Designed miniproteins, single chains, continued (3). Designs and how they scored, part 15

Each design is a single chain, and the fold is of that chain. pLDDT is the mean over its residues in the fold that is shown.

## One batch from the design tools (miniprotein)

Design m8526
Fold by ESMFold2-Fast:
Structure m8526 (fold): chain A 116 residues (1-116)
Amino acid sequence: NEEELKKLEELLKEVIEKEGEETESVAGLLIEIGRLYLKLGKAEKALEYYEKALEIAEKLNSSLIPAAYTALGEAYLALGEYEKAKEYYEKALKLDPDNEEAKKKLKEVKEKLKKK
């Protein structure tokens, strides 16, 4: 939904202007914007947002780091980059072993790799 995307991008601008770029709120919004780009079929655009979210989360030592890894895995999976998708899901699971979504996606990626 392009209208939802515009609303989140405007909210992102407002939060950055008020609180600065290097916050957990900004990292979380970047992940949400990236997910909307994935839904619109724009996986490379989603990667840009997810990479920026990871950079911020790492600087803050944020609990968002596993979520950013999972998001990067989803974007690489959408691009057919199965080996990179595997790497990021494994990084997410190393930090959060009980992440059921990352476990499910990692199994999917491993099956894709067996067929190649």
Scores: mean pLDDT 86

Design m8527
Fold by ESMFold2-Fast:
Structure m8527 (fold): chain A 100 residues (1-100)
Amino acid sequence: MEEEVKELFDKAIEALEKIREVARQVNPEAGRLASEALELYRKGKEDPEKFKEYANQALKLMSEAVEKVAVHDPEAGAEVTRLLYEASKLVNEALKKLEE
């Protein structure tokens, strides 16, 4: 895998792991959704040809987790919303480079 694409994948995973850590502390269901999203994203990293499908599914589940966090803890919700935005940018950049 190209070093630049690998760095984008690793940075996105780092952001998603931070969301999962916060989600688990705020709401068990949010933590479960975030864990499922992270597993899908990691699966996509291992299969670049299917990465777009796995990444889109992961971001959808992560958005649901973030929404649940925001409902239960607005301050934590603001932080994980910011992290999700950062992760989404990294995912989209990685997808663009893989399609080139």
Scores: mean pLDDT 81

Design m8528
Fold by ESMFold2-Fast:
Structure m8528 (fold): chain A 55 residues (1-55)
Amino acid sequence: SEGLEQALEGAKEIGDEEALKRSNIVLQALGKEAAPEDPEEAVIKAYEARLEEAK
């Protein structure tokens, strides 16, 4: 939960467009499908994908 909170705070600092772009880069690098249009959902999806890769 703390990691997700930090990811969401970081996304707010860099702005919605950049957060969505970076989330899609992460998802593509991990072989996942593209993020949703919503930047917050995109950040959450990218964070979940990183957690799965870390397991």
Scores: mean pLDDT 75

Design m8529
Fold by ESMFold2-Fast:
Structure m8529 (fold): chain A 60 residues (1-60)
Amino acid sequence: MTPGEVGKLLLELILEGYSYRQIAERLGVSQATVSRLFNASSLSQEAADRLAAGLERARA
């Protein structure tokens, strides 16, 4: 996944009722990290792929 696609998935989870806290817990990161990912939008492809896998688990 591209960093832009990761941002879109994060937005979809928020709209589905998941909080930053719930997303952060499922990804194993802090809420601040989730917030920074929304704002920065510049992740390495490797980091984006790992985050995408975590988001799929959080959404499932």
Scores: mean pLDDT 65

Design m8530
Fold by ESMFold2-Fast:
Structure m8530 (fold): chain A 64 residues (1-64)
Amino acid sequence: MRKEIESEALLALGVMAIAVGVTTKASPEEIREIAEKVAARIEKRDPEVAEEVRRYAEEVVEEL
């Protein structure tokens, strides 16, 4: 699989997990926890995408 496609798929997974947190009205702390759990699993394959997921969660939390 192309690394580019894998990175996009992993980022989409992280974004979707955060979106579920927002739609279920999770607290900022719960959203950060969801993002960290997903990022930790992604980090083994793509540490740059894992950091993007963590950063995106912080941006989303600031907008709540």
Scores: mean pLDDT 78

Design m8531
Fold by ESMFold2-Fast:
Structure m8531 (fold): chain A 79 residues (1-79)
Amino acid sequence: GDELTQRFQDAGLSGLETRILTLLSTRPRTASEIANIMRISQRTASLLLDDLEKRGLVEKRRVGNTTVYSASEKGKALV
């Protein structure tokens, strides 16, 4: 409904950022996995993930040499 669209707009989320957040709400993923699922470049995925992390909507953790992203509690509340 309009309330969901308004919440995404109020959060300043693009359509791509909303899709990334929805994917991360299901399970943790790497930037490469997000890029492959969404058919965007890994660079674009990394930039969007960094923006979402700065907004507190996703969390990142290093597992060896790999960075893994997950939706925060705030991020999950938006999807």
Scores: mean pLDDT 77

Design m8532
Fold by ESMFold2-Fast:
Structure m8532 (fold): chain A 58 residues (1-58)
Amino acid sequence: SAMEEEIRRLTEQWKADIREQAERLKASLNEEERKQLDAAVEKSFAYLDAWRQRKIAG
């Protein structure tokens, strides 16, 4: 459906935005902080994937 396609488009756009912002932020972080940020990004992506699945499935 159009709504399902929109939800997929939005989640992919949000994931791209998160990745871009994280890469910019990494320039000011040390190695340990970069690892923590990468872990947070990974968790955020997992959450968005689960959220998308819930919204599409109803």
Scores: mean pLDDT 85

Design m8533
Fold by ESMFold2-Fast:
Structure m8533 (fold): chain A 61 residues (1-61)
Amino acid sequence: SDEELLALYEEIKNTYGFSDTAAIEFTAEKVLAEELGSSAPFDEERFKELKERIKRALEKA
């Protein structure tokens, strides 16, 4: 959910001290890795969708 994405984003940002952009990218990568599993190729399109979704969730908060 968007709330879970935002919670993960804030945890990552606070843990690593990333900028907003870096925290969004890192959060999207972590979610993508969990969705695809260890044997799947990197899904560039899904990665873009996740970054866009996190940005939209932040704009609504």
Scores: mean pLDDT 76

Design m8534
Fold by ESMFold2-Fast:
Structure m8534 (fold): chain A 55 residues (1-55)
Amino acid sequence: LADEVVRRVIELLEKGASLEQAVVTAANDLLKTHTPEEVSRAVREALPAIRAAAA
């Protein structure tokens, strides 16, 4: 799930979204098929990779 968050955020960043907007959009999409706890954990685990890709 964390890998899925990274993939979606990078796609949104490449489309010109801000880091905050990309993370929120990816999390909201995943909430359609996953619990809030699962999504929150995945986002937390994905953050180091997302920050590396965004910098």
Scores: mean pLDDT 78

Design m8535
Fold by ESMFold2-Fast:
Structure m8535 (fold): chain A 74 residues (1-74)
Amino acid sequence: LTVNAPSQEEVEETKKRLLELIEKAKKAESVTSEEVARISGLILSLMAAVLAGQMSEEELKELVEKVKEAFESL
């Protein structure tokens, strides 16, 4: 299984994009399938970063919990 490790800058950019989508979801009256797909893709990218040792598992867990809270508020 070949997983290319993302750069530290790519990891930080991915985290920022995920947080922006979480905030948008919290403020929205509904979440679209496209937004769910984007969030899922960003989480998968961050999982790769954790496996590569560029991000802590705890930090990923906190981001996933924020996604869950945003969707539970709908």
Scores: mean pLDDT 74

Design m8536
Fold by ESMFold2-Fast:
Structure m8536 (fold): chain A 95 residues (1-95)
Amino acid sequence: SSSFLESLKKRVLKLAKELGIEINVDALSPEELGRLLDLLSTLIQLEKLKADPEMVAKVKELLKEFAREVETNHDKAIELLKQAEKLIQEIFKKK
């Protein structure tokens, strides 16, 4: 629904701002917004816990590159999103 999508976009924007990431949420599908919301939420929690700071920093840089590429090279942006997701999974495999 439109209200669900608007809520999703607002949540993504809020969390992205907390991490210093500027992103055009209107360039993303609902599925991509959901994936990004999960990543941003997890990344904020890991940063607060000071868990794997070097890998957290790498994920933040991938998401900044994702935000830059999303309008001009969507395929590259999605590959960067997948790389960020993979790095987050690797952090949790160590625990």
Scores: mean pLDDT 84

Design m8537
Fold by ESMFold2-Fast:
Structure m8537 (fold): chain A 87 residues (1-87)
Amino acid sequence: RARELLEEGLRAFRAGDYESALRYFREAARVGSGRLRVEALAGMGNTYRAMGDLEKAKEAYLEAARAAREIGDEETARALEEAAEEL
């Protein structure tokens, strides 16, 4: 279930296990849709940022912003685009 994968990703991220966090968020984004996919892609952005991979963090945030727009969430899309620009 996409939500369970997202929750595992968040647990790994909080534990500092960024490699596991990326695997869980990537799978959650692959099988999830709508809001869950947006959250998973943003989680990948946050994880890459924590790892210092700013280029991949930017790509993930922009993909999350695109997914947010697809569900009509312009506010979240704008916030994610700002996060990408401020890297």
Scores: mean pLDDT 89

Design m8538
Fold by ESMFold2-Fast:
Formats: structure tokens, C-alpha cells, sequence
Structure m8538 (fold): chain A 60 residues (1-60)
């Protein structure tokens, strides 16, 4: 992940990290990463969508 090292404030990199955690069932960590992505880019629709999915899975 060169993008994370060169730009640790990259919302896309945080969204990808969160998606990986979501796929592994680590919902709380996924939520944390998506929230970081949204703090960097509040208009990131993919991060918003994945955050809602992670919260829904955690609530089941």
C-alpha cells in the first residue's frame, strides 16, 4: 500500500482497509476505518455505504 505510506490521509486507502476488515468479519475495525475515510472525505459515497453495511452486520 504505497498510497498509505505517501499519503496516510488518503480517504480511498482507508476505505480499502475498511473494506478488507469488513470482508474478514472485523466489523468494529471496519467501522473505525470507514469513519477515518469520511473525516478525510465526507462526500465519499463508497465509504458511507460500507460504513452502513458494517454497522448493520454488527447489529445482527
Amino acid sequence: MEAIKKNPNDAKAWTEAGAKELLQGNYEKAIEYFEKALKLDPNNEKAKLYLEIAKEELAK
Scores: mean pLDDT 76

Design m8539
Fold by ESMFold2-Fast:
Structure m8539 (fold): chain A 80 residues (1-80)
Amino acid sequence: MENDLRAEELLALGKIQYSVAELILRRNPRTPEVIEEALELLERAIELYEEAIKLAKDPKLIKEAEEAKKEVEERKKELE
């Protein structure tokens, strides 16, 4: 239970990082500096999701974190 609660926290933090990256990209011109800031936030989201996957014992949480990680990895690839 404690590991799953921590995994939920990490998943939520990762979603926040991803949301901030998307807001930065939508509200600012896509300069190299803006893209770099967004990429750093996306990389942080990926790290948080990887930690959530490692800690989670609930298959639902693992699946949600894996799907979230895949979405962020695809987004990062689009910006690179």
Scores: mean pLDDT 84

Design m8540
Fold by ESMFold2-Fast:
Structure m8540 (fold): chain A 90 residues (1-90)
Amino acid sequence: MDAAIAQLQRIMLAMFRRDAAAAEATAQTMVETLDGEATAATARERLGPAGEGMGEGIRSILETHAEHAEELAEAVKAAVDAALAAARAA
């Protein structure tokens, strides 16, 4: 689980560095749906082709660890929210 959380957070923070709003929307979809396909679709909608690989990675991790989807989603949202707060404080 720790490795899955770390990998998913790395994908989401990479998305945040490209487009903070896209990362926020993608994390929100993950928390609301707990569904890898819906979350990947949000990433693709926001980032287009640039989001394709990121969306596929998210879908794969959530599908593999479906029993722990809530834990993964909350960890991702916490990381994105912290990054947003840090950016606003700077």
Scores: mean pLDDT 83

Design m8541
Fold by ESMFold2-Fast:
Structure m8541 (fold): chain A 117 residues (1-117)
Amino acid sequence: VSITESGGGTFAAGSSVTLTGKVSGVDLSKYNLLWVQQKPGEGPQVLASISADGTTTSLAPSAQGRLTISVDLAANTVYAHMTNLQPSDTGLYISQLANGEGVIVAEGEGVQLTVVE
């Protein structure tokens, strides 16, 4: 199993970005999907999740109204679409696969997002 993230870079505050996590070697419909943010000197924090059956989506309070998590099962890809970017959104964004017991079974290396005023 491997995950490759893309869509990062340097963006202006108030702009939008779509982060992409492409998964290989596994059927995404069997896993819960997460987007995790890691800032320098901080532990990883879950920003968004979607359940394996697609029925349950959760967002961290800082992401509510600005982030949408979605999955394309045919493309085997998870997305995080962020609008109205803030400098506080700067960090490493990592996609993760979790099993039904909440155990992380795979994660990518992450993609860097930098937001400037």
Scores: mean pLDDT 83

Design m8542
Fold by ESMFold2-Fast:
Structure m8542 (fold): chain A 81 residues (1-81)
Amino acid sequence: SEKEELEEFIKKLEEKIEELEKEIKKLEEEIKKLKEENEKNPDEKIEKEIKEKELEIQLLEGMIGLLRGMIGYLKELIKKL
């Protein structure tokens, strides 16, 4: 049924959000290590890498926001079926 197809799609979007949240946590741990190294030995290359990873987190958070919005929309569609 169309309802079952939409519910399966929501499940896939929720799984994708979980994957993106795990990627963010990995990037946060990498940033933490880079900040500790940069505090001991300041390096422009390390500072650039930190900034690039922080931008990656911002993009991933934006993607999660869009996916959550899509899930909300799909849940409303299911209620009207």
Scores: mean pLDDT 90

Design m8543
Fold by ESMFold2-Fast:
Structure m8543 (fold): chain A 73 residues (1-73)
Amino acid sequence: DIDEKIKKLEEEARKNRNDPEKVAELQYEIGLLYLEKGEKEKARRWFETAADNYELAGKPEKAQEARKLAEEA
């Protein structure tokens, strides 16, 4: 169940709030799951938030990858 996977990832993101790289990874995965569900607007928002957290983590290449997926969604 994709919805249960998303819920679990959101819960893990809350537990890791002080780790921007880990939060970005989890948010990126949530974006991919929403994209798989065809919920493109939600996927776009999750990829945008993941990109912001990747930039905070000092991962500009990962941030650009996430922004590209947001544009394509």
Scores: mean pLDDT 87

Design m8544
Fold by ESMFold2-Fast:
Structure m8544 (fold): chain A 70 residues (1-70)
Amino acid sequence: SLEEKEKKAREYLDKARQALINGDLNTAKKYIEEAKKNAVTEELKKRVDQMEVTLESLAKIRGKKLEKIE
């Protein structure tokens, strides 16, 4: 259902945020992609986009290369 997808997107965004705080950028990227698959509202899609921008900025600052995902 749409409600289950929304709940999953929020849970994955929370896990992504925790990974970013811990400096686990590749783990954060995986959770952001899972959140993106489940982001069914415009609000959640915007939150995913902002999280992707944050991840990219942190990767550039720390000189870390992000893992490619399929």
Scores: mean pLDDT 83

Design m8545
Fold by ESMFold2-Fast:
Structure m8545 (fold): chain A 84 residues (1-84)
Amino acid sequence: MDQVITQSVINVRRGQISVQQGVDSILSVVNTVSQVDQAISQISRINPVGYARNTGLSTDTQQRLSDFQTSAINSLNQRRGQLS
């Protein structure tokens, strides 16, 4: 799970996959409430504004990471309801 989440963040940041493709990849490996809570915790640690500011990333990359974080957390909360 951790490796899939990490790789999805990297691929979305690099523009190699869409936000939706990254979210779908994470959802495909999350099968328990415990895994949902762990995934939400990991994704919540992403700071798109701080990361972009510190690394000189484009506003487009910052927006992709922000959209990815929001979409992933929303989708994971929905999955949590389905598993509980």
Scores: mean pLDDT 77

Design m8546
Fold by ESMFold2-Fast:
Structure m8546 (fold): chain A 56 residues (1-56)
Amino acid sequence: MKVKAIADVPKTGEDDLALRKGDVVEVLEEIDDKWVLAKTADGETGKVPKSYLEEI
Protein backbone atom coordinates (compact mmCIF):
# COMPACT_ATOMS: atom_id res chain seq x y z
CA MET A 1 0.00 0.00 0.00
CA LYS A 2 1.41 3.41 -1.01
CA VAL A 3 1.11 6.34 1.40
CA LYS A 4 2.29 9.96 1.31
CA ALA A 5 3.93 11.92 4.16
CA ILE A 6 1.72 14.92 5.05
CA ALA A 7 4.53 16.61 7.03
CA ASP A 8 8.28 16.30 7.54
CA VAL A 9 9.06 13.25 9.72
CA PRO A 10 12.24 13.53 11.82
CA LYS A 11 14.48 10.57 12.59
CA THR A 12 14.11 10.25 16.37
CA GLY A 13 15.48 6.69 16.82
CA GLU A 14 17.95 4.40 15.04
CA ASP A 15 15.16 2.28 13.47
CA ASP A 16 13.05 5.30 12.47
CA LEU A 17 12.65 6.38 8.85
CA ALA A 18 13.11 10.11 8.14
CA LEU A 19 10.72 11.51 5.52
CA ARG A 20 10.01 14.86 3.87
CA LYS A 21 6.48 16.18 3.30
CA GLY A 22 5.25 14.69 0.01
CA ASP A 23 7.46 11.55 0.12
CA VAL A 24 5.67 8.41 -1.10
CA VAL A 25 6.52 5.14 0.66
CA GLU A 26 5.26 1.55 0.64
CA VAL A 27 3.70 0.27 3.89
CA LEU A 28 5.05 -3.24 4.54
CA GLU A 29 3.44 -3.95 7.94
CA GLU A 30 1.51 -2.32 10.78
CA ILE A 31 3.71 -2.55 13.90
CA ASP A 32 1.07 -1.19 16.31
CA ASP A 33 -1.70 1.46 16.52
CA LYS A 34 0.85 4.30 16.17
CA TRP A 35 3.61 2.97 13.87
CA VAL A 36 4.04 1.27 10.49
CA LEU A 37 7.05 -0.35 8.87
CA ALA A 38 7.60 1.45 5.54
CA LYS A 39 10.02 1.22 2.61
CA THR A 40 11.25 4.14 0.48
CA ALA A 41 11.88 4.03 -3.30
CA ASP A 42 15.62 3.90 -2.44
CA GLY A 43 15.05 0.61 -0.54
CA GLU A 44 15.45 2.01 2.98
CA THR A 45 13.10 0.59 5.63
CA GLY A 46 12.04 1.94 9.02
CA LYS A 47 9.27 2.91 11.40
CA VAL A 48 6.98 5.86 10.57
CA PRO A 49 4.15 7.30 12.74
CA LYS A 50 0.73 6.62 11.16
CA SER A 51 -0.39 10.19 11.99
CA TYR A 52 2.12 11.57 9.41
CA LEU A 53 0.82 9.37 6.54
CA GLU A 54 -2.10 9.65 4.10
CA GLU A 55 -3.24 6.81 1.80
CA ILE A 56 -3.01 7.62 -1.94
Scores: mean pLDDT 79

Design m8547
Fold by ESMFold2-Fast:
Structure m8547 (fold): chain A 56 residues (1-56)
Amino acid sequence: SLSEQAKALFERYVAEVEAGEPLEVAKERLREELRKLGFSDTVIGAALHELDLLFG
């Protein structure tokens, strides 16, 4: 499902930041992938905010 795809992408970019990717780069990549899948700006903003809470 789309929700499962969003969760998998979020978990992937969490792992990439933990592996040393800059947070800002991971956020831009996650934003683009979620937009490509058709998620709303509200959902994308919530996912990016969760990355900020974990690593910012």
Scores: mean pLDDT 85

Design m8548
Fold by ESMFold2-Fast:
Structure m8548 (fold): chain A 96 residues (1-96)
Amino acid sequence: SGMEEIQAAVDGMNASLPVLRALSQLDLSGSQTAALIGALFALFSRLAEVVSPEKTREIANEIAAEARAMIAAGASAEEVVAAVVERLERAVREAE
């Protein structure tokens, strides 16, 4: 139903927030930022369709913590973004 699609989109957007906060310290271009936001929203929305809201939040917090650890270790913006997207794609694949 349309309401289920809207709910999954909202859940995906909300789950993206902890990850985006973790990545906010990276010096990304406008185009890189737009691509990242789009990828996170799409992947977290897909995850939210098959995984409970509680599990989606848990995964989002784990990814955010992993991103912060990489940034603290001096990883480049490109390395951190690639790792975050790969980790989330893996979570979606395992849940589906």
Scores: mean pLDDT 84

Design m8549
Fold by ESMFold2-Fast:
Structure m8549 (fold): chain A 96 residues (1-96)
Amino acid sequence: SALELARKAAELALKAAMLAAKVADKEGLPLAIAGAIRAAGALFEAELGRALEAARDALAAAELALEAAKIAGNEEGIELAEKAIELARRAEEEAR
């Protein structure tokens, strides 16, 4: 359960970061890249069965993606990042 929530949160955070990056927002691009890298790390940790580490990195990725999506004005990216934050927080609680 915690591992599945962490993986889903990381997937949504990655999608949000990519949507922010696609609008070619030069100010948000470094945040989108950082979010994508952190989300990839969370997915890797999830594959290793590291639920708590995956949840924490997914949360960090989602927060970066949310900031990038807000700067980009990407409504879909904002919604995905907010959902990723919700799932990552639940994953962290379950993994404790």
Scores: mean pLDDT 86

Design m8550
Fold by ESMFold2-Fast:
Structure m8550 (fold): chain A 62 residues (1-62)
Amino acid sequence: SALLEEAEELVKENPDSALAWTLLGAAYRAEGRLDEAREYYQKALELKPDFEAARKALASLA
């Protein structure tokens, strides 16, 4: 998936970006890989606990 490859590269270039990790989670979610998506959303929240996009995305996987 081009989206997954792009998201993986974004995280590789920007490992401290909560946005990059959130986009990686979204790419895995689009692939139906919900456990990995949850893990990457949690990583985004470790970097920025108040990051609404990751918090909402993680809640949507409940």
Scores: mean pLDDT 85

Design m8552
Fold by ESMFold2-Fast:
Structure m8552 (fold): chain A 119 residues (1-119)
Amino acid sequence: MSKVPPGAGGAGAGNTSAPLPGEVDFPDDIEIRPVEVTDDKLTFRVTNKGDEPVYVKATVVGDREELVAEAIVEPGKSVDLTVPANPLEDGVRIEVYNKKGELLARAFVQGGRANRLGY
């Protein structure tokens, strides 16, 4: 019953990844925000404040690039994208395109939680 963890703490040892790196310039019309981070998945909210629909894709970046999730976000709407995260692999790249196929925004997320998942 009495377990004294010296540096491990009682709440997941206090070792977790940093928030979104924020290394991407976004136009005012497009926002990408994390809304839920779990050991198994990442959920991002993409908000389109522009006048045209946009196409969003999420790609897992590791040994090769694989498209994992995609959505169309209508003007003035938000869509949540759920991506399976593997902290042992690499990261997730999120890209937003206009209807002309031009890249509007790009985000790269790396450093999920380092939990020992057996499931």
Scores: mean pLDDT 63

Design m8553
Fold by ESMFold2-Fast:
Structure m8553 (fold): chain A 113 residues (1-113)
Amino acid sequence: SALAQARAAEDAGRYEEAIRLLEPLAEAGDAGAQLRLGELYLALGDYERAKEYYEKAAEIEPSAEIYAMLGGVYAELGDYEEAKKYYQKALELDPNFEDAKANLEATEAKLAA
């Protein structure tokens, strides 16, 4: 499958090939492909594209993990108010999500500075 080929490309470090395989699936509304593209663009430092695909994935299949990833992307973009909102949304779905809690505290410290 295209998803299996994309995973093999990722495992081999061929990120541009993985992106090319996943983009048609993501445009067709595959939330799993959208999540994988968000992860790949995040790994490549393309925070605007990572944000786009995580937002699309969250619209189809919201989860604490996707909201925490969106918080992280907004923080990398310097939008600490939006980062805080997404970490709070992650904790609403999973109150025991330690990474989201730690990242929320770090984000609030930046907003207080």
Scores: mean pLDDT 87

Design m8554
Fold by ESMFold2-Fast:
Parts: sequence; C-alpha cells; structure tokens
Structure m8554 (fold): chain A 78 residues (1-78)
Amino acid sequence: SEEFKDEVEAGVLEIQAAVLKVIVDRKNLTPEELEAIRAELDRLYERAKQLKNPKSRERVMAAIEDARALVDKKLAEL
C-alpha cells in the first residue's frame, strides 16, 4: 500500500540521518567529508518533505536537522 511505502521511506530516512549523525559525532572527519555528509543530509531532507504522514515527516525532518546542526558545528570549528 502507499501508506506502507510511506512508513518504510520514513524509517529508512530516520535511520540514515541517525547513522550520519553518529559518524559525524565519533569520527575526525575532513572538511571535504563533512561537506559530503551535509550534501547527503540535504538530499534526505528533500525526500523527507515528500512524506505523506505529517507526524513521520516532522519526526524525520527533526532528525535530519539535528544531524545537519552537528555537521555545521563541526565545520565552524575548522
């Protein structure tokens, strides 16, 4: 069903954002690697905007924004 596909997409995006946040937090990344992760988070955010369930969309977008904020903080410290 379309609802099931939306739930799967939301779950995939949330997990991907969480994994990227963990990588950024735990690893000493280069500026190039941080910029690549930021670009990936921007792509995930555009996909999240297309989620049909408003609660899933809000949750996933918040997770991506959290990861993006950490990337931006690390870039500012360079």
Scores: mean pLDDT 90

Design m8555
Fold by ESMFold2-Fast:
Structure m8555 (fold): chain A 58 residues (1-58)
Amino acid sequence: DEKRKKQEAEEVQALMDASIEVALEAAAKSTPEKAKEILERAEKAKEGAKKEIEKILS
């Protein structure tokens, strides 16, 4: 069902957005060096999620 694929893609997007918020909070509570790493990982994860969503919808 193509409808299931769209719902799964929406869930991936929602989870990624939530993960970004969690990463920002974790970064705020970490050392400056660790915070930088957390934020960089979050950005790369967001990029990967967008690619995964495209594959799900294909």
Scores: mean pLDDT 80

Design m8556
Fold by ESMFold2-Fast:
Structure m8556 (fold): chain A 61 residues (1-61)
Amino acid sequence: SQTDLAQQIVNQVIDLVDAGASRDEVMAALDQLLAQNPQLSPAVQAAIRTNADYLVDQAER
């Protein structure tokens, strides 16, 4: 399902943040992951981007 795929992408973002990747590195990787999954609706893609931004903001504190 789109929900399961979205969760897998979010988990990959979490792994990158935990590994110490920069915001630019995380967002570049996310852009590639979303490009490889064109079946995701624009609304789901926007939700993933918002969640990734939040996760990076939390790690930078």
Scores: mean pLDDT 83

Design m8558
Fold by ESMFold2-Fast:
Structure m8558 (fold): chain A 64 residues (1-64)
Amino acid sequence: SGERAAAGARAAAEAGDAAGAASMKYDIFLNGHGSRELAEKAVQAAAQGDAEAAGEYAVKSARS
């Protein structure tokens, strides 16, 4: 499930959807998947409008 969530977060980031990318990582975190630190960095990047960074952190969180 983490790999599918990571793929979705990356797709959202590539589309410029920073909020979508960060939202997907939040679901990963709430289900006990991945790194909390990386998930928090994804939210921070999304808050700054950085869709690419948000997606990268979300993917790393999902895979950790």
Scores: mean pLDDT 63

Design m8559
Fold by ESMFold2-Fast:
Structure m8559 (fold): chain A 64 residues (1-64)
Amino acid sequence: AREIALAAGLSPELAERFAREYEKALAQGATEDEAFVLAISHLQLRGDEMRALLQAYRAALAAR
C-alpha cells in the first residue's frame, strides 16, 4: 500500500496516511477495492493525485 502511493508520486506523509487507512479498512473486512476507495476518501487528494494513485494501484494488481 505505502509503496503504491510512493510510486504514484505522493509525499511520504500522504503515502503513510494512505497505507494506514487502507490497512485499517482491510482489517474491518473491506475488499482491496473498497479499502482503496475508503483510503482515498480520507486523504482529500487533488484529481491528478487521485488519478496517479488509481493507475499505480491498478498496475500493482496487474503485476500479481
Scores: mean pLDDT 78

Design m8560
Fold by ESMFold2-Fast:
Structure m8560 (fold): chain A 69 residues (1-69)
Amino acid sequence: LSDDQIRDISRDTGLSVGTTRRIVSTIIQIRQQNPNASNSDIARQVQQRFPDISLRTSYRVVRTVFQRM
């Protein structure tokens, strides 16, 4: 994902650019380690690592990341 796509996700979700970048990197890492993981499984793992975000926001970020790849 480009820096512009990360900024778009930040704007759409209300998260800071720095937090969005960390979440995006975490999503990509989880997918690389678990290529058969569903978007829901990845969203739950992201929410566990970033408990300050809601599960709904986690799902939205995961879906957006894979739509923009």
Scores: mean pLDDT 81

Design m8561
Fold by ESMFold2-Fast:
Structure m8561 (fold): chain A 79 residues (1-79)
Amino acid sequence: KVEEIAKKFIEALERMLEAIENDDPEATVQAYREAVELLKELEKMDPELAEIGRKALQAISNGDLEKAREYIEELKKKV
């Protein structure tokens, strides 16, 4: 169900942030690929949650980790 996909997506984003903080580029890429696939599923089920998730990924891509954490917390509140 959508809640399970959303929770897995949040976990992938959190693992990506941890990998970035640990300077682990391989773990960062793996978590990113998982997050992108989960985001595609989430877009089909809940476009509103997917939009917040896309903003979190964009913030990570821009190096704005604080903004990424804000979007992740917003996702957690909605699932």
Scores: mean pLDDT 85

